# Ledger of designs, part 62: designed miniproteins, single chains, continued (4)

Each design is a single chain, and the fold is of that chain. pLDDT is the mean over its residues in the fold that is shown.

## One batch from the design tools (miniprotein)

Design m14135
Fold by ESMFold2-Fast:
Structure m14135 (fold): chain A 87 residues (1-87)
Amino acid sequence: GLVIDPNDSIDDIIRKTAAHFRQHGRISHSEARAVLRALGFSNSQISAAIAAVDTDGDGFLDADEFIAVIDALGRYAQARRFRAAYD
């Protein structure tokens, strides 16, 4: 599973998350919540953004859906950094 260390920088979190998508093609909702909490978002913001993007309720997000969640949270720069790291 994806592990976020308390000592991870924002760059470390982005790199680890991009590597996880390159290996697995998707992220679970629980892993996505852990990443977004580490980036400083509240539980209520994260839940609202995931609900807006994942309408099928399959419990997973692909890279495009995860970037859409970050965009919905108003963090366009972070979304672009994830896209660049994933590519």
Scores: mean pLDDT 75

Design m14136
Fold by ESMFold2-Fast:
Structure m14136 (fold): chain A 110 residues (1-110)
Amino acid sequence: SVTVTQSPAEVTVKEGEDVTLTGTFSSDVNGQVVWEFQKPGELPKDIIVNSTEKVPGTSDRFEGSYDSSANTASLTIKNAKIEDTGTYYLVATSSIPFSYGNGTKLTVVK
């Protein structure tokens, strides 16, 4: 299995700002690259699958990217909203169980 490392661990942005969350894989991902979003007290939800594909219902403000040569994935959130507050997990599906990153906690303030 791969090790998934996310940075930053925590980030606070003002409403309306753009923010980019990143993660790295210890080796090539022989599966899907997925971003999950978890609001406090809720179940995690997939927001980006197959590196760049938005799950139906995911806002167009969210963009996924994957650089296979660098083994790096990024999630860019444009025009951040208070509702975007929560933990974002980078996931590699190349093994069972799936390999989860450490998470990035995003706080959006007014």
Scores: mean pLDDT 87

Design m14137
Fold by ESMFold2-Fast:
Structure m14137 (fold): chain A 96 residues (1-96)
Amino acid sequence: SMSEEEIEEKLERLKEELIEKYKDDPEKKEIIENASLEQLRRAVEAMQELAAELARMGAFPDSSYEDTALEFIVAVLKGDEERAERLREEILEAAR
């Protein structure tokens, strides 16, 4: 479906959007700015796996999940495994 070039362009756009969203949060902005596209790709893949689990449970994320999904991406980029797991469990439990 998508070429590697198209995936890289989407990751670059997501990185820019995250920097703009967290421009007033110096810690999160620094984490995002220092993230490689490979690290961002892995974080997005983890979020997509979570979204696929939600879809299998009959739950579809609305705008209320957007901030939690972005916080999950930032936690994965930071390497904060405990926070990422807590956010994942909160999302899955809220869908049950």
Scores: mean pLDDT 78

Design m14138
Fold by ESMFold2-Fast:
Structure m14138 (fold): chain A 101 residues (1-101)
Amino acid sequence: LVEEGKKAFDEGKFDEAIKLYSEAASQGDPEAYDNLGKVYEKLGKYQFGASSYAVAGELYEKQGKYEKAAESYRNAARLYEKLGKLDFAELFRKRAEELEK
């Protein structure tokens, strides 16, 4: 699902990529949420993208994958900053820093 979603994304088939990543995300795959964030970001849907990255961060954190969780949180922060939600962006950036020691 995630690999098939990546192929669809690379081919510009964003609806198919969202479908495949959403199916993987429903199985609790944090990589699928990260990739959903990328698709939504590409489509200019920054609120959905930020939320997807934030969920990926939470799931990676629960799995003990702190480096990946921090990266996902920084991506969420970047999109919240684009939305002008600066306080929200700072909260996610701080959470990422805390995970990276």
Scores: mean pLDDT 85

Design m14139
Fold by ESMFold2-Fast:
Structure m14139 (fold): chain A 81 residues (1-81)
Amino acid sequence: MPQLPPPTAEQLVAAAEALRARVDELSPEEALLQMRRLAHMARVGGREDAAARIEEVVAWAERTGDLRGAVDEIVRIMREM
């Protein structure tokens, strides 16, 4: 959506932290969907490197079921932007 402002690094970190706070309340399918949304937001914000790393973390979470570890790593990736 070209008229919407791209998400800032601060907004991306806040979104990842919000997901981390509620990840235990979500189904695995919902948690993975929210993680993929974070990758999409990073891409829209012009952070293709961060988006690619988040996509790798999502693939790892799908294999291992470690949703908390995945969200912790996504928060770390977004903080390093």
Scores: mean pLDDT 81

Design m14140
Fold by ESMFold2-Fast:
Structure m14140 (fold): chain A 81 residues (1-81)
Amino acid sequence: GLAVQRFTLGDDGEETELLVKSVDTANMMAYAGEKAERLGLKPKDIADIMRTVVQNQDLPPEEQRKLVEEKLEEFVRRQKE
């Protein structure tokens, strides 16, 4: 069934309600979030990736994964610490 999931995203602890349409979308968000955290991305960038997954949840899984990987690579490339 359709569900509205509440996520705490960003540095200010803002709660964002995202419409998660499927278990596949939830799994993609979990994958993206875990990988982003492991790469040391900032909360705001993790939040952007999560929103990108939800906004593109109607795409095939292969396209969603490619989009997530491209976003992860872009944020890693831009972060110099």
Scores: mean pLDDT 69

Design m14141
Fold by ESMFold2-Fast:
Structure m14141 (fold): chain A 116 residues (1-116)
Amino acid sequence: STAATNAGNILLDMVLALSTEQNRALRDAASRGSGSSGSSLRVLTMIAAVAKAAAEKGEEEMKKEQAELTEVMKASSPSDVIEAMRLLRERVAEIDPASAPLVDAATDAIIASLNA
């Protein structure tokens, strides 16, 4: 869907805007397995994969992970995506509070895209 493609693009833009330190914090936050399972965990896993590919500057790997993220977004309900973003925000705020506004901005953009 257009909303799933937009969500994938928003998340990639967020990841590409991160500093090296912020990328590490996001990857740590997204890789925490406690308190989530199913579709929300898949979304978090793919965010971590895109962040890793971006940190390693692998253009082909980043394209692959972005495509897989888009497929996960298509398979996820809006509620699962919003829950994944909520968990990511809470965990990022604990690890690097300065990165929380970037996650909030991406979440707001995803919600706006879902309501368009």
Scores: mean pLDDT 79

Design m14142
Fold by ESMFold2-Fast:
Structure m14142 (fold): chain A 107 residues (1-107)
Amino acid sequence: MELEMLVYEGEYEVDDEGKIRVNVTKIYRARLTADDREEIVGETEAPEELKDAVFDSGSDVLEALIRHAAEKGLLTPEEAKRWAEAARQSPTLRPSIVEILEEAAKK
């Protein structure tokens, strides 16, 4: 199975108003091959905008990550649009990692 993932290293916290605070240090794109081999396709430093930033929803966080990844060439414009649409429909957040899977981006 070939999966492409956009991931970040960092942390998140939900405040008392339900807003999401994130501190993102690094963003990278990985590909998981059928043999369970993980290949790093590219990486970039997180922008200052994503360090100690507060967002209204998980989809806003993922959209910001996707936009920056596209600006740094980790995603094509077409991939960025598709992944952002998937993030708005079904965001996934974890304490230290956020993942967007190519399968999710296909709807």
Scores: mean pLDDT 66

Design m14143
Fold by ESMFold2-Fast:
Structure m14143 (fold): chain A 62 residues (1-62)
Amino acid sequence: SREEFLQQLIKIVNDAIKDSDKLTLRVSDDGHLHVYTEDGVLYGTIKLPAPAVYRESVTEAL
């Protein structure tokens, strides 16, 4: 999952930099990384590998 995340990130960034010289990356609370162009257009979204980087997701978030 982490390796797959990095491969997806690299692919999206490589594709995005062909269309825009500047990118903004933002992590959302729902566990996704958003890639925006210089014009502020959402170019792509990637799900973060939460179990490998964050506190383990438990069955109950209550």
Scores: mean pLDDT 68

Design m14144
Fold by ESMFold2-Fast:
Structure m14144 (fold): chain A 79 residues (1-79)
Amino acid sequence: SREEQIKKALETLKKLSEGDLVENAVSILVVARELLELEPDEETRKVLIEILTKLVNDPRLPAHLKRLAEELLKELEEM
């Protein structure tokens, strides 16, 4: 179901966020886009915003990945 896909993707995202954010940045962005396309509930969206905000604020993050993360944050905040 969609709810099961959201829960599984969210669990994966949380595990990735507990590791090195920059090493996991591409995987975080891929899973975050997947979650966005599943039209997550408000609580899931808040967790997504929190993790992506931490990623954007990591000074080691390459500029092109920061841009992608900022675009995702804008889309999530406009939902």
Scores: mean pLDDT 85

Design m14145
Fold by ESMFold2-Fast:
Structure m14145 (fold): chain A 90 residues (1-90)
Amino acid sequence: SLEEVIKEAEEVLERIKKETNNPLAIKTAEYALKVAKISKDEKLARKAVDIAKDSLDLVKKYGENNKDTILKLIGYTLRLMGDLLDLELS
């Protein structure tokens, strides 16, 4: 359900804050949660949550100072910002 996906997005955001404290990963998860809440679309919400989960995994596996991780997190943030703008302008 959409409600379960939103709850999962909230849980992932809290895990990123607690386990990484990484600003880019936190921002990615914040935008993912906004997309999930605004979209009213379970499939789009699931994709956003999966991006947030991957952000957590990347920071935990490779560290916050890894260049490839930083670039992927920037890409994820920009992608979710684009999704959010599209939803808000529609």
Scores: mean pLDDT 86

Design m14146
Fold by ESMFold2-Fast:
Structure m14146 (fold): chain A 84 residues (1-84)
Amino acid sequence: SSLSDKPLKPEEVVAYVWNRGRLEGLSIETQVEIAVAMNKELGLPADREKIRETIEEWERRGVVTAVPERERDKLEALYEKILG
């Protein structure tokens, strides 16, 4: 199982939110709050300030952590739950 060998990282959750939130026209602050909520729901570290700094750094440099394809459906369902 790829989940056993490569566990989901907090920054990969943030990468999902950043990529999707930008396409949906969400503010950085809204993206930060969604990423915090998603990481908390997943039992991952959810430092609001570090998440904000990470998103701002990615916007500035154009370099972002890849989101594992195997996790996309799970992250999509959780994102929808938090926004709904």
Scores: mean pLDDT 79

Design m14147
Fold by ESMFold2-Fast:
Structure m14147 (fold): chain A 80 residues (1-80)
Amino acid sequence: SHMEKVEEISRKLAVADLALRMLYKEGKITKEEYEELVKMIREATDLLRQGKLDEAMKKVDEVLSKIPEEYRKKAEEFLK
């Protein structure tokens, strides 16, 4: 459903945001890379607010693909 897709995208955005903050705090990514990926999260959030669910999902999945799986899993576990 539309609501289930919104919840999935929102969850993925939260995971991406937390994982990026962890990576930046631990010095695992550069400030430039962090700022670029945060900008993409903002763009995905704007697409979600506009109801462009497929575009929002593609954008957040692109961000997640650039985050090491270890940090995605850490963020997912923290947000449970």
Scores: mean pLDDT 89

Design m14148
Fold by ESMFold2-Fast:
Structure m14148 (fold): chain A 70 residues (1-70)
Amino acid sequence: EKDFKVHEILAEATRMLLAGRPEDEIEAFVEKKAKELGLSDEEKQRILDTARKMAENARADSAEVAAARG
């Protein structure tokens, strides 16, 4: 199923981001996988944006730094 494959790409892209891989490399990875699945550029961009957001959320949740009253 296409949705399952999209989630698989998201999980791998997020893991690569958390491992400190550069976004350019992750973009290339997602582009390759999206092309193999026949995804549109819009769907590809959503995958990238979601992966970045998930990685940022994971870092924020695990980090001591939080949105504190300033």
Scores: mean pLDDT 74

Design m14149
Fold by ESMFold2-Fast:
Structure m14149 (fold): chain A 57 residues (1-57)
Amino acid sequence: MPKTYEELKELAEKRKVSDISGKPLEKLVIDPASGRVVNPEDLEKAIKESKEEPIEL
């Protein structure tokens, strides 16, 4: 398919959430930030990475 403005936008959005996960479809949950279905593993990983970045070490 020829890339359309809408397709490009959706690809960018999907990449944001689906990039971390890859296994899932077994346990899907709704992301409170996006309001979309996402895996809990993805959510947990994002939270963990966010917290592990700049910590007062």
Scores: mean pLDDT 49

Design m14150
Fold by ESMFold2-Fast:
Structure m14150 (fold): chain A 78 residues (1-78)
Amino acid sequence: MNVRIVIPDILSTLKSKGLSDEEAEKEVEKMKEKLEKQLPPDATVEVRGDTLIITSPLSAEEVLELVIEEFKELNEKL
């Protein structure tokens, strides 16, 4: 059974760090692509408004670890 992880306020979080609306959307798309490459082929990564939704056969802990690493990389870049 696939686990669904919902991460709210992703665009709002990036904008709070000084990114414009366009820059925040671009960084979220890059994060989506990186996550899709790291997740199994049966996984889906969706951005719905200000919410990132990941559905994956991996455990919630494994998915959250991948997301945390992407946010860490982005935060170090900003």
Scores: mean pLDDT 79

Design m14151
Fold by ESMFold2-Fast:
Structure m14151 (fold): chain A 83 residues (1-83)
Amino acid sequence: APALDQETVDAELVREILEHGLALADSLLAGARQAEAEGDPETAAALREVAEKLRQMHKVAEEGKKAGLSNSEILRRAAEVGE
């Protein structure tokens, strides 16, 4: 297969965040509710933390696209939220 350049990788990651980030966050929140129901509050807390980071990354990507930022700049800003 041809090697992906950085611009192609950045574009695919931004698309993944915008198209699937909220759905993934919702799936993690459903998993957190299931973990709580099963008596595992530590797993529930971890899943909620990851879901919140994904929601914030989606917001940063959406705002960056509206502001006309490059895909690499959007990913840099999204990565700062993920810390």
Scores: mean pLDDT 81

Design m14152
Fold by ESMFold2-Fast:
Structure m14152 (fold): chain A 78 residues (1-78)
Amino acid sequence: SQVQQADQLFAQGRALDDAGDGVRAAQLFFQAAQLYFSVDPNSPRGYRALAYGYAAAGDVEGSERWSRKAIELEEQKK
């Protein structure tokens, strides 16, 4: 499924980020976000992947914005 593909890309992104490859990590996180959003346009996982992508790219403000959006949407789905 697209969610399983997104989960795999997200995991690969985290491994690259841990290895210090923020550029490749950001690319994988943004690809994961795109796949999550293709399944659910309001996907909290999509916004969380987006936040990780911005963090890996060095955009702290963007990361904080999308992290907050993910939390808000998780509260709406509970």
Scores: mean pLDDT 87

Design m14153
Fold by ESMFold2-Fast:
Structure m14153 (fold): chain A 86 residues (1-86)
Amino acid sequence: GVELSEEEEKKLEEEYKKENEELLKLTEELRNTKDVEKQKELIEKAVEKLKKIGERALELGAITEEELEESIKRLEEHKEKYLASL
């Protein structure tokens, strides 16, 4: 297994936290916007942030590679359905 130094683990945790904070900002903007084109852009950005959060969770050992793959598949399906609803 890959063992991270205390400094490397802290850096990954900080990056994970930052990605989650950016996701929260995107979801707030999405909730407050009435522009369909901006909604599409924000949804795309939110999905990409969720993928990055999943990648960081895998690097931290919080999820398995299989769980990450399934999460990405679900995110893409939800994205497609949401965009089709706009």
Scores: mean pLDDT 78

Design m14154
Fold by ESMFold2-Fast:
Structure m14154 (fold): chain A 117 residues (1-117)
Amino acid sequence: DEVLDKILQIINDLLNGKISAEEAIEQISKLTGLSKEKAQMLMAAALRFLTDLSYSEIGELLGVSASTARNYTNTVLNEIGKKVGSVEEAKELLNVLVAQGKHKEVIKLLLDAVKSL
């Protein structure tokens, strides 16, 4: 999926300091049709699962509080949890996909969840 590849590139560019958080969120919003807030939710959840960054580090990177980054991630996990049975099962599924290198599948699950909000 071309959209999923582009989202991963945007995340990588943000992590490597090639673009700002504002630019990353704008690019995701344009690419996906998500609002700024929903794009921030997607980015917070993606950073939490695809990296070893803490919520404080994610908050600093995205220009939000650690509490906001955690709440965004929990909102997305609750939505995935509705389909897989629980928030804990959603976390397990995402961690298994990350361990298998299935980063596009992770982004797809997160994106579909955010679109359902």
Scores: mean pLDDT 90

Design m14155
Fold by ESMFold2-Fast:
Structure m14155 (fold): chain A 65 residues (1-65)
Amino acid sequence: MMTQSQVDRQIGTLEQSMRHYIRHGSPDQQQIGRDMLRELDRARQMDVVQQQQVITQIRSRIRQL
């Protein structure tokens, strides 16, 4: 199980990646980036187990881009 500190770092890294898509990506990547940022913002209010699930789902979607 990841610690809260590890989860916070991973969420921060994903937020930076999503901001990059919003600024420099295609229109589709920009939309995905905005949607994923919203999910990450909501995940910050969740417990660590639910945060890990959100991180896993976002990584899966990124791999399909």
Scores: mean pLDDT 80

Design m14156
Fold by ESMFold2-Fast:
Structure m14156 (fold): chain A 55 residues (1-55)
Amino acid sequence: SVEELIDEAVEKYGLTEEERALLREMVQLYGNTPEAAKRAIEEVRGIREARERKA
């Protein structure tokens, strides 16, 4: 389930290999749960949005 959430986020948001690696690391840090995955996805998405705009 956690891995499926990560895969869905990668597909949906077009995450890079670097962003996928960061996402996986954050999920592990947050306890490797579905809630941890959802939180990590939001944080990685925020980083991506910041990169798309001038920081």
Scores: mean pLDDT 78

Design m14157
Fold by ESMFold2-Fast:
Structure m14157 (fold): chain A 66 residues (1-66)
Amino acid sequence: MKIEIVEVGGVKIARVTVDGLTFEVDVTGLSDEEAIELARKYAEERKKYLEQLKKALEQLKELLAQ
């Protein structure tokens, strides 16, 4: 997991890259430590959500194949 903090035009953005996927989180007004922690949690939550969605889709396909 790679986390980069970028500031553009007064907006602070945390970029998280994990498994070739990049997520951007607006962390304006947060410290660098808080920004990194928030971005990490956000990326982990999105990954879990996508895994749950994929599993639900696979179960639906099995039910439809019967």
Scores: mean pLDDT 78

Design m14158
Fold by ESMFold2-Fast:
Structure m14158 (fold): chain A 67 residues (1-67)
Amino acid sequence: DAAFERDVALLVEVLRAERVRVLTEEQFRSLVKAFVPQIPLTPEALRRLREALAREVERRGLPVTFE
């Protein structure tokens, strides 16, 4: 899904620009609401997005820890 991949890429860029080192569950929800508001704040959608974001962060070697 190209839209989903764009949303993940946008969030990765936000994490990089803001120099985020630790991303808590609450901060993650806040980022989703602020930058990708089209994604529903349901447990299923958030889990899918968080897993994709974590993989992309790891793939790019960004120093972000998920809590």
Scores: mean pLDDT 84

Design m14159
Fold by ESMFold2-Fast:
Structure m14159 (fold): chain A 72 residues (1-72)
Amino acid sequence: EAKKKALAEEIERLLKELAEKNAEKAAAETGLSAEEVLERAHRHARELAEYALKHASLEELEEMVEKARKEL
């Protein structure tokens, strides 16, 4: 359980970092401010991590972390 929680926290952190890296491009594409894009992305990252913690297996969480790291 503790290991799954740590992986979910890592997923949230990596998704937030990806959002920060791409904020200006996403803002330009959506017409939103970079701040609004980041707020929405941070909310989605938290919600996705919470969902994954409840429903994903340990292996699935590890795969999600690896995939997010490759995007950075």
Scores: mean pLDDT 79

Design m14160
Fold by ESMFold2-Fast:
Structure m14160 (fold): chain A 76 residues (1-76)
Amino acid sequence: DRRLAHQQAIARAANDVVDYAEKNVPKEKLKEAIDAAVQAATDAAGRAIAEGASPEEVYERALEAGKAAVDKAAKE
């Protein structure tokens, strides 16, 4: 089931970006970093799915976008 596999990939990416934020962002910025990362990961996943990406590609693109958002929030 491609739809279920995509949903699992998105959930996995969201969990991994939250864990990444908790390890790399100070507590004062954590909520902002998580909010930004989840938004970026969700947007990237939606674009990847629209482009016909595999669940693995959806996971990778969502994770990359989420981590980039965390890194940006940590520097601000």
Scores: mean pLDDT 84

Design m14161
Fold by ESMFold2-Fast:
Structure m14161 (fold): chain A 64 residues (1-64)
Amino acid sequence: LLDEVRDALTEIQKAAAAGASPEEVDRLIKEAEERLGLKFYRDPEDPTRVVVPGDELAAALAAA
């Protein structure tokens, strides 16, 4: 689960860095959320950066 979260975040960040549209980045975020069962949030200081709150990550790890 933790590795899958890291891979998903890396994929989203790579797409944003490669110039993917905001709509494409949003689609990747939604797919990762549905697959992993947790929420991803945009960093307010850097819209190309996506984060998972520690509390949600801890809850997902406890469910595994």
Scores: mean pLDDT 69

Design m14162
Fold by ESMFold2-Fast:
Structure m14162 (fold): chain A 93 residues (1-93)
Amino acid sequence: SAAARALEALLAELRRQMEEAIAAAVKTVSGKRELSREELRELLERMREAAEKGAPEEELEELREEVKNLSEESVRLLYEILLEEGLAQLAAA
C-alpha cells in the first residue's frame, strides 16, 4: 500500500505537469492540422525512432515543425498519448 500510494502521488504530479504543458503548447500551435489518435501515435513513433537511431538534427527539426502545425485538439491528444505511455511504463516498472 505504501508503494501504491507513492506511485499515485507521482502520477498525480505528472498529470498536473502534463495539463500545464498541454495548456502552454495549445497557445503556441498554428491550429491547422487535425490528426487522429492513431496518426499521432505514428508521429510519436517516428520521432522516437529518429531519436534512437541518432537521426541528424535537421530531420528532428522537421518532425518538430510537423508538431507545431497541429491543431489545438491534436496537440491535446498528442500529450494525452504521451501521458498514457508514461503511465504504462511506470506500471510495468
Scores: mean pLDDT 73

Design m14163
Fold by ESMFold2-Fast:
Structure m14163 (fold): chain A 112 residues (1-112)
Amino acid sequence: SKELEEWLKKVAEEALEAILEILKNPDVLRGIGAILRLIGEQIDFEKKFPDDKKGQEILELLREALMTALKDPKDIEGVIEKLEEARKKAEEAGYPEVVKLLDEAIEKIKSL
């Protein structure tokens, strides 16, 4: 449980930082690099925690948020929508540190 939440927190933190950077300073190559890194982390997570469906769903929603930001950096609403869905999954799964991280990122994005 704790090891799983720490892993999710680390990956979410990296993905959310990439999303914020893309929205502030759009860079297609940087965005592609962030997506590839997240795909690698999703594969590693599924290998280590194959039975944690909610964690897998959270990582998929973060990838969708990152893809949305890369496709259209002006689609702040679309990015927030994906992050709010990830927050709901984290709350349902009982990952309070991931919930807090998502809440902080959503507030930062709304301030852009």
Scores: mean pLDDT 86

Design m14164
Fold by ESMFold2-Fast:
Structure m14164 (fold): chain A 84 residues (1-84)
Amino acid sequence: MRDQAIALIQRAIQLLGRVDSPHVDQARQYVQQALAQAQQGDISSAVQQIQQAIALLGRAPDTRHVRIARDLAQQALALLQQQQ
């Protein structure tokens, strides 16, 4: 399950990198921190970072890339929460 969550996080980072917005840039930083934390096995910190990213994406412009990235982040969050 952690490998699946990591793959979803990586894809979300790629999609967010294609959108020029301050809220998206901040959300991408949180998602990148979540990736590092999940890879280190710090699932609790990864969950917290993804939750912050999802909140910021809710304030971002409603684009296809933002919607897909938010969905991927929510799926990764659910998988990480099942590990703890």
Scores: mean pLDDT 82

Design m14165
Fold by ESMFold2-Fast:
Structure m14165 (fold): chain A 81 residues (1-81)
Amino acid sequence: MSFTELAKKMFEEIAKKAEELGLEGVAKTAREFVKELEEREPSKSELLRWFIEILAVMDKEKAPKEFIDYVSELLKKVLEA
């Protein structure tokens, strides 16, 4: 699986979890990144910035710790790739 395909699946899962939790801002932001990934191949640094943006929106919407921990684990996987 390509790095871009892996990132797309990660953002799709973030969007699903956010929708289930009623975090509309997180869900919208994650879906926008999924659309971008369908149109072009971002650099690793751009993907890292997108994960940081998701975490910032999660903080603003007071996302539960378990969801923040999940996204943080995905960010670590991207850093290690």
Scores: mean pLDDT 83

Design m14166
Fold by ESMFold2-Fast:
Structure m14166 (fold): chain A 65 residues (1-65)
Amino acid sequence: SVERARRLLEEAERALAAGDYAGAGRLANHSGVLASIAGDEELLARAVELGRRAREGMAKAGQTA
C-alpha cells in the first residue's frame, strides 16, 4: 500500500540520518517495491534516490549491504 511505502521511506530516512546505511538501503528498496506496485511514481523516485544515498554512505563508511 502507499501508506506502508511512505512509512518505510520515513524509517529509511531516519536510518540514513543515524548512519545505518545498510538498514536505510533495505527499507528504501522495500518502499520502492511497494511504490512501484501502487503506481506512485513520485514515491518510487524518492525511494530510488534514498537507496542511492544509502549505497554511497555504505561505501564511504565501509559498511556492506
Scores: mean pLDDT 84

Design m14167
Fold by ESMFold2-Fast:
Structure m14167 (fold): chain A 74 residues (1-74)
Amino acid sequence: SKEEAYREMEEALEGARQALRDLQEGKLTQYQARAVVLAERVTVDLIAKTNPELDKEKVEKIMEELKRIEEEIR
C-alpha cells in the first residue's frame, strides 16, 4: 500500500540517520557508515520505482535528506 511504502522509506531514512549517529559514537567507520547510507538510498529508489503513485515531492525530500547525510559522512 501507499502507507506501507512511505513507512519503509522512513525506516530507510532512519537507518541512514542511525549510521551517522553510530559513526559519531565510534561504532562504525566512515566507510561502513557510507555503505549503510548507500544501501538505504538504493532501498528508497527501489520503493519509488515500484510505487509510481507516491507523491514525487515527498520521495524527492526523503532522497535529498539521504543525500545530505551521505555528504556529512564524506
Scores: mean pLDDT 87

Design m14168
Fold by ESMFold2-Fast:
Structure m14168 (fold): chain A 94 residues (1-94)
Amino acid sequence: MIGPFPKPLLEALKKLKKAGKKVKITIYGPAGSPATELMKKNYEEQIKEEGLEDTVEVETGEAEEPRVEFEIDGKVVDGEDIPAVIKAIEEALK
């Protein structure tokens, strides 16, 4: 199964795990949308397969505009901007 994390992001998350730091991912979608819960399950499956359950937390939130947000060391980053997410992880590792 192709998971939601591309390899460069997955490697950054593994470095964050080694540093004992955590990431919160919030998947936003319209209230009552089954697509948001399915997306959460897809994230959680890859997190489990990669041994990241203690590093990455996934939640859902209500919004009319679907989006994914990563919170790293108190900073919120757009999950669609993978380079920005990786940069935030690298900054958190300093």
Scores: mean pLDDT 81

Design m14169
Fold by ESMFold2-Fast:
Structure m14169 (fold): chain A 64 residues (1-64)
Amino acid sequence: PAEVDTVIKAETIRELGEKVAAALAPVKDTDAEGVLEAIQKMEKAREEGKTEIEVKAKAGAPTS
């Protein structure tokens, strides 16, 4: 259902934001280039995960 999907996406984005902020805390002002690279890798991993989930969903939803 669209409503449930929207809520799950919002929560996932929020959690990712918190984890990114926590990950940035020890490296802020220390290595800005490393921070940018980490963010790009996280975005790529998220895109790959999204694609993988979509492929699995098309192949068939997991049984309860």
Scores: mean pLDDT 61

